# Designed miniproteins, single chains, continued (2), part 29

Each design is a single chain, and the fold is of that chain. pLDDT is the mean over its residues in the fold that is shown.

## One batch from the design tools (miniprotein)

Design m5045
Fold by ESMFold2-Fast:
Structure m5045 (fold): chain A 62 residues (1-62)
Amino acid sequence: DAEVRALLRELVAAARAGDDRAALATARQLGKMGVFPSPAELRALGASEAEARAAVRLVRAF
């Protein structure tokens, strides 16, 4: 949905900016919603391979 897509874009933007606080907060919100993106999904939104893998691990921690 629109909220999930906005949070995924926010997660990618935070990861690319090196904003660990924003990345952690967004990942926690996605995890609580039961949304677990794939690395490929985050790469489609502009994340690098390393950024995508790190972001997926953060979401799965919640």
Scores: mean pLDDT 82

Design m5046
Fold by ESMFold2-Fast:
Structure m5046 (fold): chain A 57 residues (1-57)
Amino acid sequence: SEEVEEELRAHKEVEAYLKEKYGVDSVVEFLQKLPEEKKKELLKLPNKELLEKLKEL
């Protein structure tokens, strides 16, 4: 579906952003470095919203 395609594009953008800014290979690797409360908050977000939140950090 189109929603799946948009989510996949957003996922790749998040991974690229995290690799450039934090030197991690995946979203999971980045989240493991955060406090548990912050990790749970971010895990609830779709990748599009996650990208916006990461840019605010």
Scores: mean pLDDT 76

Design m5047
Fold by ESMFold2-Fast:
Structure m5047 (fold): chain A 92 residues (1-92)
Amino acid sequence: GVEKEIAAALTLIGLELEGATVSVTVSGTNATINLSGLNAAQQSAALAVGDLLKSLGATVSVTVSGTNATITASGLPAGLQKILKALSKQNS
């Protein structure tokens, strides 16, 4: 089902509501998610998003550095592309 795609999106929205800065860029089947202002629990949530994306068949890399995290994904399913593209509109 779409439950993992929704879980990833809700986790990112939750991080932003908790005061983190979330920036999503989507290009074709690829996405980059930049996160800043993360505490330790929010860093764990960012890693969990990476794991959810991997479980959906994407190739994912997660880098955590201090209070920042970058998630890069390629081979995204069409449903996940639509969700992440919708999230990218709120980061302007």
Scores: mean pLDDT 78

Design m5048
Fold by ESMFold2-Fast:
Structure m5048 (fold): chain A 130 residues (1-130)
Amino acid sequence: SEDEKIEEEFKKAVEETAKLAGDWLATVRQGRADLEADPSKAPEVAATLEAGADDFIAHARRLKELAEKSKNEKLRQKLLDVAGATSYAANKLYEAAQAAREGKDMVSKLKEAETALENLLKVAQEAIKE
């Protein structure tokens, strides 16, 4: 049925979000370790984070579009919560990239991005359980 297709698309989108958050959590942790070892890697780390932030913004838009198609209010709210957490993580990745480009507060801003990604992973995992 149409409702079963939307529920399947919801589960897939949220699972893709959890995978994206987990993969980028590993990438941010590696970037922080790289910068703690060698600050000259900052431009490369910044470029990686900017690309990731762009992908997160695109993904958040897709989640919001799926929410707008859903007639199930609970499912719609879950998609909007995941989209909001995804957008927040994107903003923290952009802030970390800017800090890396400026050579200031790099490790601190990467830790903030790491926290935002941990929260996104939790929000996505909790959305799948209902």
Scores: mean pLDDT 89

Design m5049
Fold by ESMFold2-Fast:
Structure m5049 (fold): chain A 70 residues (1-70)
Amino acid sequence: SAEEREKANLLLVKGNSALQDGNFEEAVKYYEEALKLRPDDPLAWRNLAIAYEKLGETEKAEEYRKKADA
């Protein structure tokens, strides 16, 4: 729905802000919430991969990077 898209977009904006500020755990939480509303979002997958990489979560980062690049 339009409401779900708007909520997902707000969560992505919050995730991007957290990522920019170096709050990687917070960024992961916002991106995961956005993906619950919109599961097929390559930009969210790419940024989630970056956040996981910054946290040292190498395997999770690789999973989401591959999803984004598929």
Scores: mean pLDDT 85

Design m5050
Fold by ESMFold2-Fast:
Structure m5050 (fold): chain A 70 residues (1-70)
Amino acid sequence: NELLSLIHEFAQQHTLSREQLAELLRFVLPEDVDNLLALLGLPPDFVGPVEPASEPQLEGLRAFIARLRA
């Protein structure tokens, strides 16, 4: 799945917050959510506190999302 591979690659280069994960989930079919969580190394029922994304991290995420939409 090309989207999951791209998302996984992005996650390997950046630490993703819960908010960033929510944005990425918009581009994943519901049936692929479990696969995405596995690729990111998160449990299927992921819970817990996450650090809020900084503005530079959000800018990078927005650029990545724009690339996915192109």
Scores: mean pLDDT 57

Design m5051
Fold by ESMFold2-Fast:
Structure m5051 (fold): chain A 87 residues (1-87)
Amino acid sequence: SSSAWQADPETQALIRRYRETGDEAARAAVQAAGLEDALARIEAEREKWIAQFMADRGLDRAAAEAAVERALAALRDEIARLRAAAA
């Protein structure tokens, strides 16, 4: 597991709560934090993902950009769903 997002005190408290109690809201919050970290990494490497979609799928740049934006939108929707479940 990555130390980068797990080192966050809030996230560590949620992991501890889930391990000690089986709290599904705590689990949802931990999963959301992991996806938020993944989203940030994909956004930081956006040009890499655009180039990969162009190479792997034979897409032009506009189509590859749209595909990356759809993938990022799906991640944001899942994060919102998990955060709602954690509330």
Scores: mean pLDDT 78

Design m5052
Fold by ESMFold2-Fast:
Structure m5052 (fold): chain A 72 residues (1-72)
Amino acid sequence: MLKEKIKKALLESGFSEEKAEKIAKETAEEAKKQGLTDPNDIASLTGKLAYQAGASREQAVKAASLTYDLLS
């Protein structure tokens, strides 16, 4: 469920299906490893990993914002 919500936010932020799946999977796995449950923490992690995957700053911020909206 968490992975699918993050993936939806990434797709709505303009990521391709392949990149959205990869980033969503990595973000959900890292959130679980760190014990993150707060929507704000998960959103911040989503933006960070999107940026590290080569997204623009604008696209990464949009992905984080949409992730927060879907989780809150």
Scores: mean pLDDT 85

Design m5053
Fold by ESMFold2-Fast:
Structure m5053 (fold): chain A 59 residues (1-59)
Amino acid sequence: TRRRILDAAIRLLLEKGINVTLREIAKEAGVSVGTLHSHFASKEALVRAASEYLMEQLL
């Protein structure tokens, strides 16, 4: 689930930029907003985690 949310966040950030909402990311990932919040406390935490995850994928 966490990876699915990160994949969705990266795709939407590339498509729409920083104005993408947590609700849009949750919908794209196929999870509830509550499920997304159980993994990431804020949009800032999600963006940071997505950046770290992207760096891991480059290795």
Scores: mean pLDDT 77

Design m5054
Fold by ESMFold2-Fast:
Structure m5054 (fold): chain A 98 residues (1-98)
Amino acid sequence: SMEREKRRQIAILATSMALHVVAAEVEGDDPEVNEQAAEVVRELGERVAKLLEELGKPEEAEKVRELARKAAEALRAGDHEKAREYVLEMIRTADEAT
């Protein structure tokens, strides 16, 4: 049941990351919204990575950290398409690991 709770937390965090990317895309070229979305994606990605480490998946945790870094960089650059791609890859990585 503890592992099930961690998987549920990962799903919630992943959904939250996706919503923040969509919000940034809707606002377009607003650098403040892009920076806020980048910070949220980095924070939520780190939380997903820590949960994956607790589930015994350190390689997937490091992949999630790298993808979160790339997504945040893309958001700061206003590249919402790349940001969405990286977030979807993070979600896939976490899902396949659990």
Scores: mean pLDDT 82

Design m5055
Fold by ESMFold2-Fast:
Structure m5055 (fold): chain A 65 residues (1-65)
Amino acid sequence: MLSDILAELAEEYGLSPETVRRIFGRAQAGESHRAIAERLGLSPSTVSRVVREAEARYAEARAAA
């Protein structure tokens, strides 16, 4: 379920599934979106959008179960 959400976001944003998984994992660990962006060579706005979408879709999937 979560891996499917991250794979969909990777395709939507033109990123690898590994990159999206790293973004979500680091955000869940409490790392700032700016720091994640610096590590992965992305804009902070891209990281913020990916994290927001991943959390929203994951929360919806959990609520539906």
Scores: mean pLDDT 80

Design m5056
Fold by ESMFold2-Fast:
Structure m5056 (fold): chain A 55 residues (1-55)
Amino acid sequence: SLREVVERIIEENPEASEAEILQRIVDLGRARGWSPAEIREAVRIAVELLEERKA
């Protein structure tokens, strides 16, 4: 699922900034042939998860 892919990127890059995580997600989505809607959804999930981590 998109959430599982996003969670893995966050786990594999614990020292990365939010901007770096979001860029990695966009790059991976493009490489995997995700639609613009799927990329936008993955970015939204990442922002949500990163906010939860800061709380």
Scores: mean pLDDT 82

Design m5057
Fold by ESMFold2-Fast:
Structure m5057 (fold): chain A 56 residues (1-56)
Amino acid sequence: SDLILELIKKDLKLSDEQLEELVEMVKKGESAAEIAKRLGISVSNASGAVKALLKS
């Protein structure tokens, strides 16, 4: 899981705080659209990150 988190952080250029928010939102079952809005990233990027985290 740590490797996947580091890859997501690097790929999406997230801060440590944004990565923590991403993980919390995924755990809460928030939609890719809500995650994208919260982090200021595209819905496609948010969807990819959710799928990667759920597979880990």
Scores: mean pLDDT 81

Design m5058
Fold by ESMFold2-Fast:
Structure m5058 (fold): chain A 86 residues (1-86)
Amino acid sequence: SEEQRKIILELAVIGAELLGAAVLILLNPESPLVPEIREKLAELSELLAEADKYLQAGDLEKARELVERARELLEELKRLVEELLK
């Protein structure tokens, strides 16, 4: 469905943002923020895996809810990454 395609696209975009953050911590290994960023990356990875599980089960409402939670957690990760880049 079109709704399913939108959820897939949003999961892919969030996944790309996680990959970007992972690359940035590799480039800044001495930063005291690296452990906290790694913890947020692990939390987001688990949340995306759960969203994908519901998506595969055809539960689009639950998958949508989990994507919105992932977006909220991603904003926290982005703030940490902004501090890393200072």
Scores: mean pLDDT 88

Design m5059
Fold by ESMFold2-Fast:
Structure m5059 (fold): chain A 78 residues (1-78)
Amino acid sequence: SAVFEALEKAAGELLEILKKKGAPQEVLDAVKELKEAAGSGDFDKILEAVKKLGQALENDPELAKLADELIFGSALAV
């Protein structure tokens, strides 16, 4: 699916940006899981990974906004 390929690419780009910003390891792990889930093409795994990423970002609104803009704004608003 083109949507899942776009999501995998966006998650990979987000992971590199967050590494440079020194994001917490739990956030980096959640984004990596989302990238791997998107690469698998398994919708249930993608939903689980999105849920875990949301939980990891629960107390960081700046990182949550960045993830929203790069994952949902760029990858899903085609």
Scores: mean pLDDT 77

Design m5060
Fold by ESMFold2-Fast:
Structure m5060 (fold): chain A 61 residues (1-61)
Amino acid sequence: PAATAAGAEAALAAAREAAARGDVQSIENWGTLAVVAAGDAGLDAAAVGRRAREIMEEHGF
C-alpha cells in the first residue's frame, strides 16, 4: 500500500531488515518511502522521519 499507516510502517520494517543485513541502499530507499507515505496519509511524518533517520544513522547517513 502507498499512502497508508500500514504502508509507512511496512516500509520502516523493511528499512530495519535492510539495516540488519547491512544493505545501505535499501535502508535509504525504504526510509524515504516511509516518510513520503506517512506525509501523504496525514500521519506524523516528522516522527516517521526521525525513526527512518535513526535507521540510516546506524549505518552512517
Scores: mean pLDDT 73

Design m5061
Fold by ESMFold2-Fast:
Structure m5061 (fold): chain A 68 residues (1-68)
Amino acid sequence: KPSLEDFLNAFAAKDKDGDGTVTLEEAREILKELGINPSEEEIRAFDKDGDGTLDYEEFVELAKKLLS
């Protein structure tokens, strides 16, 4: 049972450039490392700009949905 804190720590670890974003592939890897296997469509639903990345706010939204 991962907590929101676990998601945020994993996000920080994958944010290689410190720009506050991760790719959709990195987001999927974070979730798999936490024992969650979301669909590609579910991850893409939070990519509001369609640029293939999730910012911190989008990632928090995804994490909260998966914890519900």
Scores: mean pLDDT 74

Design m5062
Fold by ESMFold2-Fast:
Structure m5062 (fold): chain A 86 residues (1-86)
Amino acid sequence: SELEEKKKKLEAEKEILEGTVESLRAMIEAIKKIERKRIEKIKDEEERKKAEKELEEEEKRLEKLLEEREKEVEEEIKKIEEELKK
C-alpha cells in the first residue's frame, strides 16, 4: 500500500530528526568535558580564570544553538505527525 510506505518513511524521518538533536546534545557535552579538562591543566590562575570565562560564554552559545535546533526539530516533527494523522 502507498499509504503504508508513506507512513513508514515519515516515521523514519521523525526518528532521524530526534537522533540529530541527541547527537548535537552529545557533541556539546563532549566539548564541555574536553574543555573543562583542558582548563584544569592551566597552571596560571589568571589565564585559567580567563579560559573559564570564555568556556562559560561558549556554553551559553552552544545551549542557544541546541535550543534553536530543538525548536526546529519540534516543528518538523509536528508536520510529520499531522501527515501521519491523514
Scores: mean pLDDT 83

Design m5063
Fold by ESMFold2-Fast:
Structure m5063 (fold): chain A 74 residues (1-74)
Amino acid sequence: SAADRRRAFDVEEGRLFLEAMERLKTASPEEAQRIIDEFERRLREVARKHGLPDDEIEALVAQHRAQLEAILAA
């Protein structure tokens, strides 16, 4: 069902975000930007795989990128 697909996506999204967060804790400034860019690309790929509409994908990517960039700026 659509609900099952969304649940599967939410689990993968959470894993990707936590992985990015953990990598950022020990990253150099140069590595941090690469980690954020890789996360954004992987999130789009996973969201498309699970059938999210493009507008929702872009909103989600923007939200998560802003959160990771806030960590980078701290």
Scores: mean pLDDT 84

Design m5064
Fold by ESMFold2-Fast:
Structure m5064 (fold): chain A 69 residues (1-69)
Amino acid sequence: LKLDILQAIRDDPRGALSVAELARRLGVSPATVSRAVNELERQGLVARDEETGLYSLTPAGLQWLGERL
């Protein structure tokens, strides 16, 4: 799931996705995505925009993803 979330955000033209968009794309519940992105944010792999609520990749997140692809 972590890898799938990071890939989805990377592959989005905006480079940022909401919990609802991630849930639809990955076929999982919004609650499941919320728990996963909160953990990824704590790990410094994603960052949340306070105004839009969208999650984007950090430089650390891009590096982590590149090592696992």
Scores: mean pLDDT 79

Design m5065
Fold by ESMFold2-Fast:
Structure m5065 (fold): chain A 68 residues (1-68)
Amino acid sequence: MTAEEAAELAAEAGKNGDVEKLEEALRALEDLGYITPEEAAAAVEAAKAGDGATAGEALLKGLARAAA
């Protein structure tokens, strides 16, 4: 998955409240090196706990790094 594909997946997940797609986007950003394994793990735990806002913030940080 490319950074652009991860960005599209993250946008779709945020719009639809899709926790599974949110986790997939977080893992893709981790694999690409735009977020750390620790950031990804914390965000995935938040998503599983129903805290989509915290998970979404981690996605935005990763996407900002990818865009830089």
Scores: mean pLDDT 74

Design m5066
Fold by ESMFold2-Fast:
Structure m5066 (fold): chain A 79 residues (1-79)
Amino acid sequence: MEFVGLAVIPLPARVGDEVDIAVWTPEGWETRRAVIEELTDDYAVLRDPETGERYVVKIIYRDPELDDAALGAVFRDEE
């Protein structure tokens, strides 16, 4: 799978939800807003509603019931 960035997706999340994604560009990390077209356990396919660009990104599911320490552990596993 070819990833152009990553996204932290809050639970619950579904196809059609609009989320912020981080994409790697020649200028560094850039935050973009995109709509989820496809959602799996390890990646998401998103579309920019303004440009129509499609992004395939690795996802990190964020459970809002977890504390910051638990979230830190999840992020370390996904980086």
Scores: mean pLDDT 63

Design m5067
Fold by ESMFold2-Fast:
Structure m5067 (fold): chain A 115 residues (1-115)
Amino acid sequence: MEEILEKIREAVRRAAETGRRVLIVFYSDSPEARERALELAEEARAQGFDDVLVVKASDIPELQKAYEALKAGDSPEAVAEAHRALVEYLRKITGEEFDRALAAGRLAVVVVPAP
């Protein structure tokens, strides 16, 4: 858990402080969501993202609300709620670096729900 948070903080810092483009993909605890997250990671690398993190949402206890939304399925409301909760949490753990990376257009966050 702490290792995942450290990787997230380091990736956001690199996006904020350097020209590196970072994607963070959060997925529901299902084989199908994992496969889609890995496909998105490969596509992002092909499109010029320098760092791609693939994170199982259930590995972060503070993201329980996002995890429950992702488990509920892929409705637009569930996906939007999961994305909102994840963005809020990332801002909490990375501070101004998160907003700086977003403003620079070098950070993207994607959620992959259960089918």
Scores: mean pLDDT 78

Design m5068
Fold by ESMFold2-Fast:
Structure m5068 (fold): chain A 81 residues (1-81)
Amino acid sequence: MEEVEKKLEELAAQAQEAIEKGDLEKAIELLDELAKLAEGKDEAAKAAALYARAKLLEKLGKKEEAEEDFKKAKEAAAKAK
């Protein structure tokens, strides 16, 4: 499981770097990969990734996709308790 945690950290770091460089589309793809990898393994990491992805989708005008990610993030956060 520690190997999965390391991959989650690597994806999160890459997503942050993409955001800092202004490559929001790449950041969204990396956050999607992070959320998929965290599925059923780390609900807190999944919630964080989906929430961050939703915020970037809103910035790009993709409101419906952002709303879906916010809902999924809330569900994942509830499971992380």
Scores: mean pLDDT 82

Design m5069
Fold by ESMFold2-Fast:
Structure m5069 (fold): chain A 89 residues (1-89)
Amino acid sequence: TSSIIAQRLRDRSRDQIFDIFRDTARSIVARFNMDPVYVDAAIAALRSRFATGQDPVQTFLQVASAFIDGLVDRGADRSAIQQAIIDAL
């Protein structure tokens, strides 16, 4: 999963990676009927890490992992969420 995401984001700018994350996260919480607060938390984490100059692809992977873990802890299917992220890229 992480290697596929990294390959699809390789040639994307930081701004494009941010927009892709935001739109994908919003789509996932809506599709799986999850709390929108998980999107807000993930966007805040992504923005904070981008401000420190962290690699955009690596930041996406780390924040996406935490986002998925949060949704799974609330009963979401990990495989379904991971596939939805891949399909959005």
Scores: mean pLDDT 81

Design m5070
Fold by ESMFold2-Fast:
Structure m5070 (fold): chain A 77 residues (1-77)
Amino acid sequence: DGEARGLAAAEAALDAVAEATGREELAKRAREALEEAAKTGEATPEQERVVAEAEALIEAHREAALAAVEALRAALA
């Protein structure tokens, strides 16, 4: 379950950052790379590069993403 849970969390983070930054294409490529790596148990250098770019984008927008999640939770209460 760790792999599936980790992949779902990563994809959710990518979607949030893509929406905030307009980087939907990068998020899509990173999701595809993560899914393929999860299926094979290994990542190609290209897949690692795309994931690293997405990770850097997530880190840069981490505070904004956390604030957005908190706002959504407040709206549902």
Scores: mean pLDDT 68

Design m5071
Fold by ESMFold2-Fast:
Structure m5071 (fold): chain A 89 residues (1-89)
Amino acid sequence: LAAAYLAQGDALLAKQEYDSALALYKKALALAGPNNATALNNLGIALLNLQQYNSALALYQKALALNPNNVTAQANLLIAQNKLKKLNA
């Protein structure tokens, strides 16, 4: 079921329907757990495409509080930080 929500979210990302994609990725995380790397990565991609960098940062910080060794969350946190600095500095 989580995989079905991820696939639907990916299809909506391709159509640039970012808010709808976010809703599906959040459902995927609820089913797969807060440290599901695929759901976190794709939710982050949707947030970054919406230019919601602060929301992406908060998501990854929360994920890392639950699992500090979550490599996907660490990588996406750095991407969000770099985007925020580049566009808002």
Scores: mean pLDDT 74

Design m5072
Fold by ESMFold2-Fast:
Structure m5072 (fold): chain A 59 residues (1-59)
Amino acid sequence: GLSGAGLAAVLAGAGAAYRADPAADRETLMQAGKEQAAKSGEAVSDAEAARAVSAGGGL
């Protein structure tokens, strides 16, 4: 399961990508979230990133 720190990093990265481009697709938001998590030292799978963006993304 995704840690609290991993979840926060994914949502921060996805949120930043959305603010930069509100037309960005879900895949782009997931990849931005994974990149932010990696910068924070958190390992996040594609499935965990997708779940976090879908659940936390009232985007």
Scores: mean pLDDT 75

Design m5073
Fold by ESMFold2-Fast:
Structure m5073 (fold): chain A 80 residues (1-80)
Amino acid sequence: NPESIENQKLSEWMQEGLEKFEEFLNSSLEEQIEWNAESLALRELVEQGLSPEENPELFKELVEKYKKKLKELLKKRQEK
């Protein structure tokens, strides 16, 4: 109810806890990000009429692009 210094300290502790929890989840999140990035890369290639088998370098590049984009999106959402 009342806004107080205690509430501010609690928020700081919660934020610190979230940072540690996010570090713990990094390996799990990285696997999920990779899965989603691969799915997005496949969709983009198919939409352009390309196959990952014929364009393995482009597919890898798109996977890395989407992995980076997803990580940046998550990071920005946490920052603001």
Scores: mean pLDDT 70

Design m5075
Fold by ESMFold2-Fast:
Structure m5075 (fold): chain A 58 residues (1-58)
Amino acid sequence: ADDLKAKVDEVIKKGKKDALVNKPEEAIKKTTEELVKLGIDKESAEKTAKKAVEEALK
């Protein structure tokens, strides 16, 4: 439970890097899928992934 935040942060960091090299939509999709695998619900995962990718591009 205590390490979940660290894993989420790693997924977000990877998603930000992916957004700089690939299409933003693909980066959001990949990041969302990885967050869902960590136990985050799909809606929260999608919002988090979208925010992270948008921050990386601005």
Scores: mean pLDDT 78

Design m5076
Fold by ESMFold2-Fast:
Structure m5076 (fold): chain A 64 residues (1-64)
Amino acid sequence: NEDGERAREAGIRAAEAGEGAAAGSAMWQTHKMGDNEGAREGAEAARRAGLERGARIGYQASKM
């Protein structure tokens, strides 16, 4: 599903950018898209990927 693939990619990109506000907004947007069956799957995957990435970055920052 193209919508799901785009949602996943957008979420990962936002997290990689390291912008908390931008990452949050992107995840909210992908969740909103998730009303479609395929988009829902993609949005959930993007949300998980973004959260995992963000958690890793936050952990590294706190370790400093």
Scores: mean pLDDT 54

Design m5077
Fold by ESMFold2-Fast:
Structure m5077 (fold): chain A 79 residues (1-79)
Amino acid sequence: MKEAEELLKKALEAAKEGNVEEALRYGQKAISLYLEAGKPIKAYEAGKEVAKALGEALGRPEAAKEIVEEYEKEIEKLK
C-alpha cells in the first residue's frame, strides 16, 4: 500500500509539471501494485487521478475526460 501511494504521489507531481513520460511510468507502477494487492478500484482511481492531472497541466481536459471515462467504466464493472 505505502509503495503504491508513494508512486501515485510521484506520478501526480510529474503530471503537474507536464512530464507525461514520468507521470505514466510512475502511474502504471502504482496501478500494478494496487492490482497485485487485490484493490482494482483503487488502481483505476489512481489512473483517473493521473489522467486528470496531466489533462490540466497540458491544457487538454477533453483528452483527459476520455481516459477518465474509460477508468470509470472499468470501476463500474467491478462494483
Scores: mean pLDDT 78

Design m5078
Fold by ESMFold2-Fast:
Structure m5078 (fold): chain A 79 residues (1-79)
Amino acid sequence: MELAKELLKKFEENREEILEEARRLAPNEEAARLAEEIIELYGEYLRALAEGDEEKAEELRKRLEELGRRLEELEREAA
């Protein structure tokens, strides 16, 4: 996927900025750490898409959905 290759390159170029913003936007330290994990895993997801590895991309997508739910729970608890 050409779009995924381009997105991966942009992600790698801006990775540190994305992580810093995630830390600033998170309601607490646990949410910040989980957001960082989600960002790292999203990078792996883009790489799998760029390589055409559909099975790996699907596994990573499911993992991202699970982590996203956990982040939402932490956000609700922080109120």
Scores: mean pLDDT 80

Design m5079
Fold by ESMFold2-Fast:
Structure m5079 (fold): chain A 57 residues (1-57)
Amino acid sequence: MEADLYLGKYVADGNEEYLKKAAEIEGISVDEVKKRVEQIKKMTEGGRAGARALAAA
């Protein structure tokens, strides 16, 4: 989804404009988007071993 693409950019860059874009696309608040980003970061950091399997998809 387009919002997920902006969340990925925010995780990489830290620019809040990407959070606002994701929030506008999903019709939710920036705070909700921040919660999703925190979940993604935890999965990415805790799933470095799993990233190898995802790269094979």
Scores: mean pLDDT 68

Design m5080
Fold by ESMFold2-Fast:
Structure m5080 (fold): chain A 65 residues (1-65)
Amino acid sequence: SEAAARAEAAKRAREIAKLYLEDKEKAMEEILELAKEDADVGALAQMAAEAAKDEEELKKILEGF
């Protein structure tokens, strides 16, 4: 379902945001791979990575998706 797909994308983006704080290079590689499969999911993951240090902004990005 579309709702399940969005929930999975949000979960994946949150994982990438955490990874970006620990290993930026690896997180960037995962964002590129996600973008090849689904451009919207890749864009969400990139936005989450950029907001990784701002928990309130990250939450809004992930919950709004």
Scores: mean pLDDT 78

Design m5081
Fold by ESMFold2-Fast:
Structure m5081 (fold): chain A 73 residues (1-73)
Amino acid sequence: MAVEEARTLIEKGRELLKEGKYEEAVDYFRKAIELAPDSPYAPEAYRLLSQAYYKLGKTFEAVEATLKARELE
């Protein structure tokens, strides 16, 4: 199911963040949001996306992701 697939993508993205693979982590979190935008995983994915963007020095994108996560909570 799409919700279960989104959870798996978020888990993979989190491992990529731990490995310092921030660009790849961004791709996984974006896919999770696209698959399950109305799920409880969407705010979590946006928070993690924000962390990845901050690590990449993309401050504007990081702020946008943070605001989106707050909007969904």
Scores: mean pLDDT 82

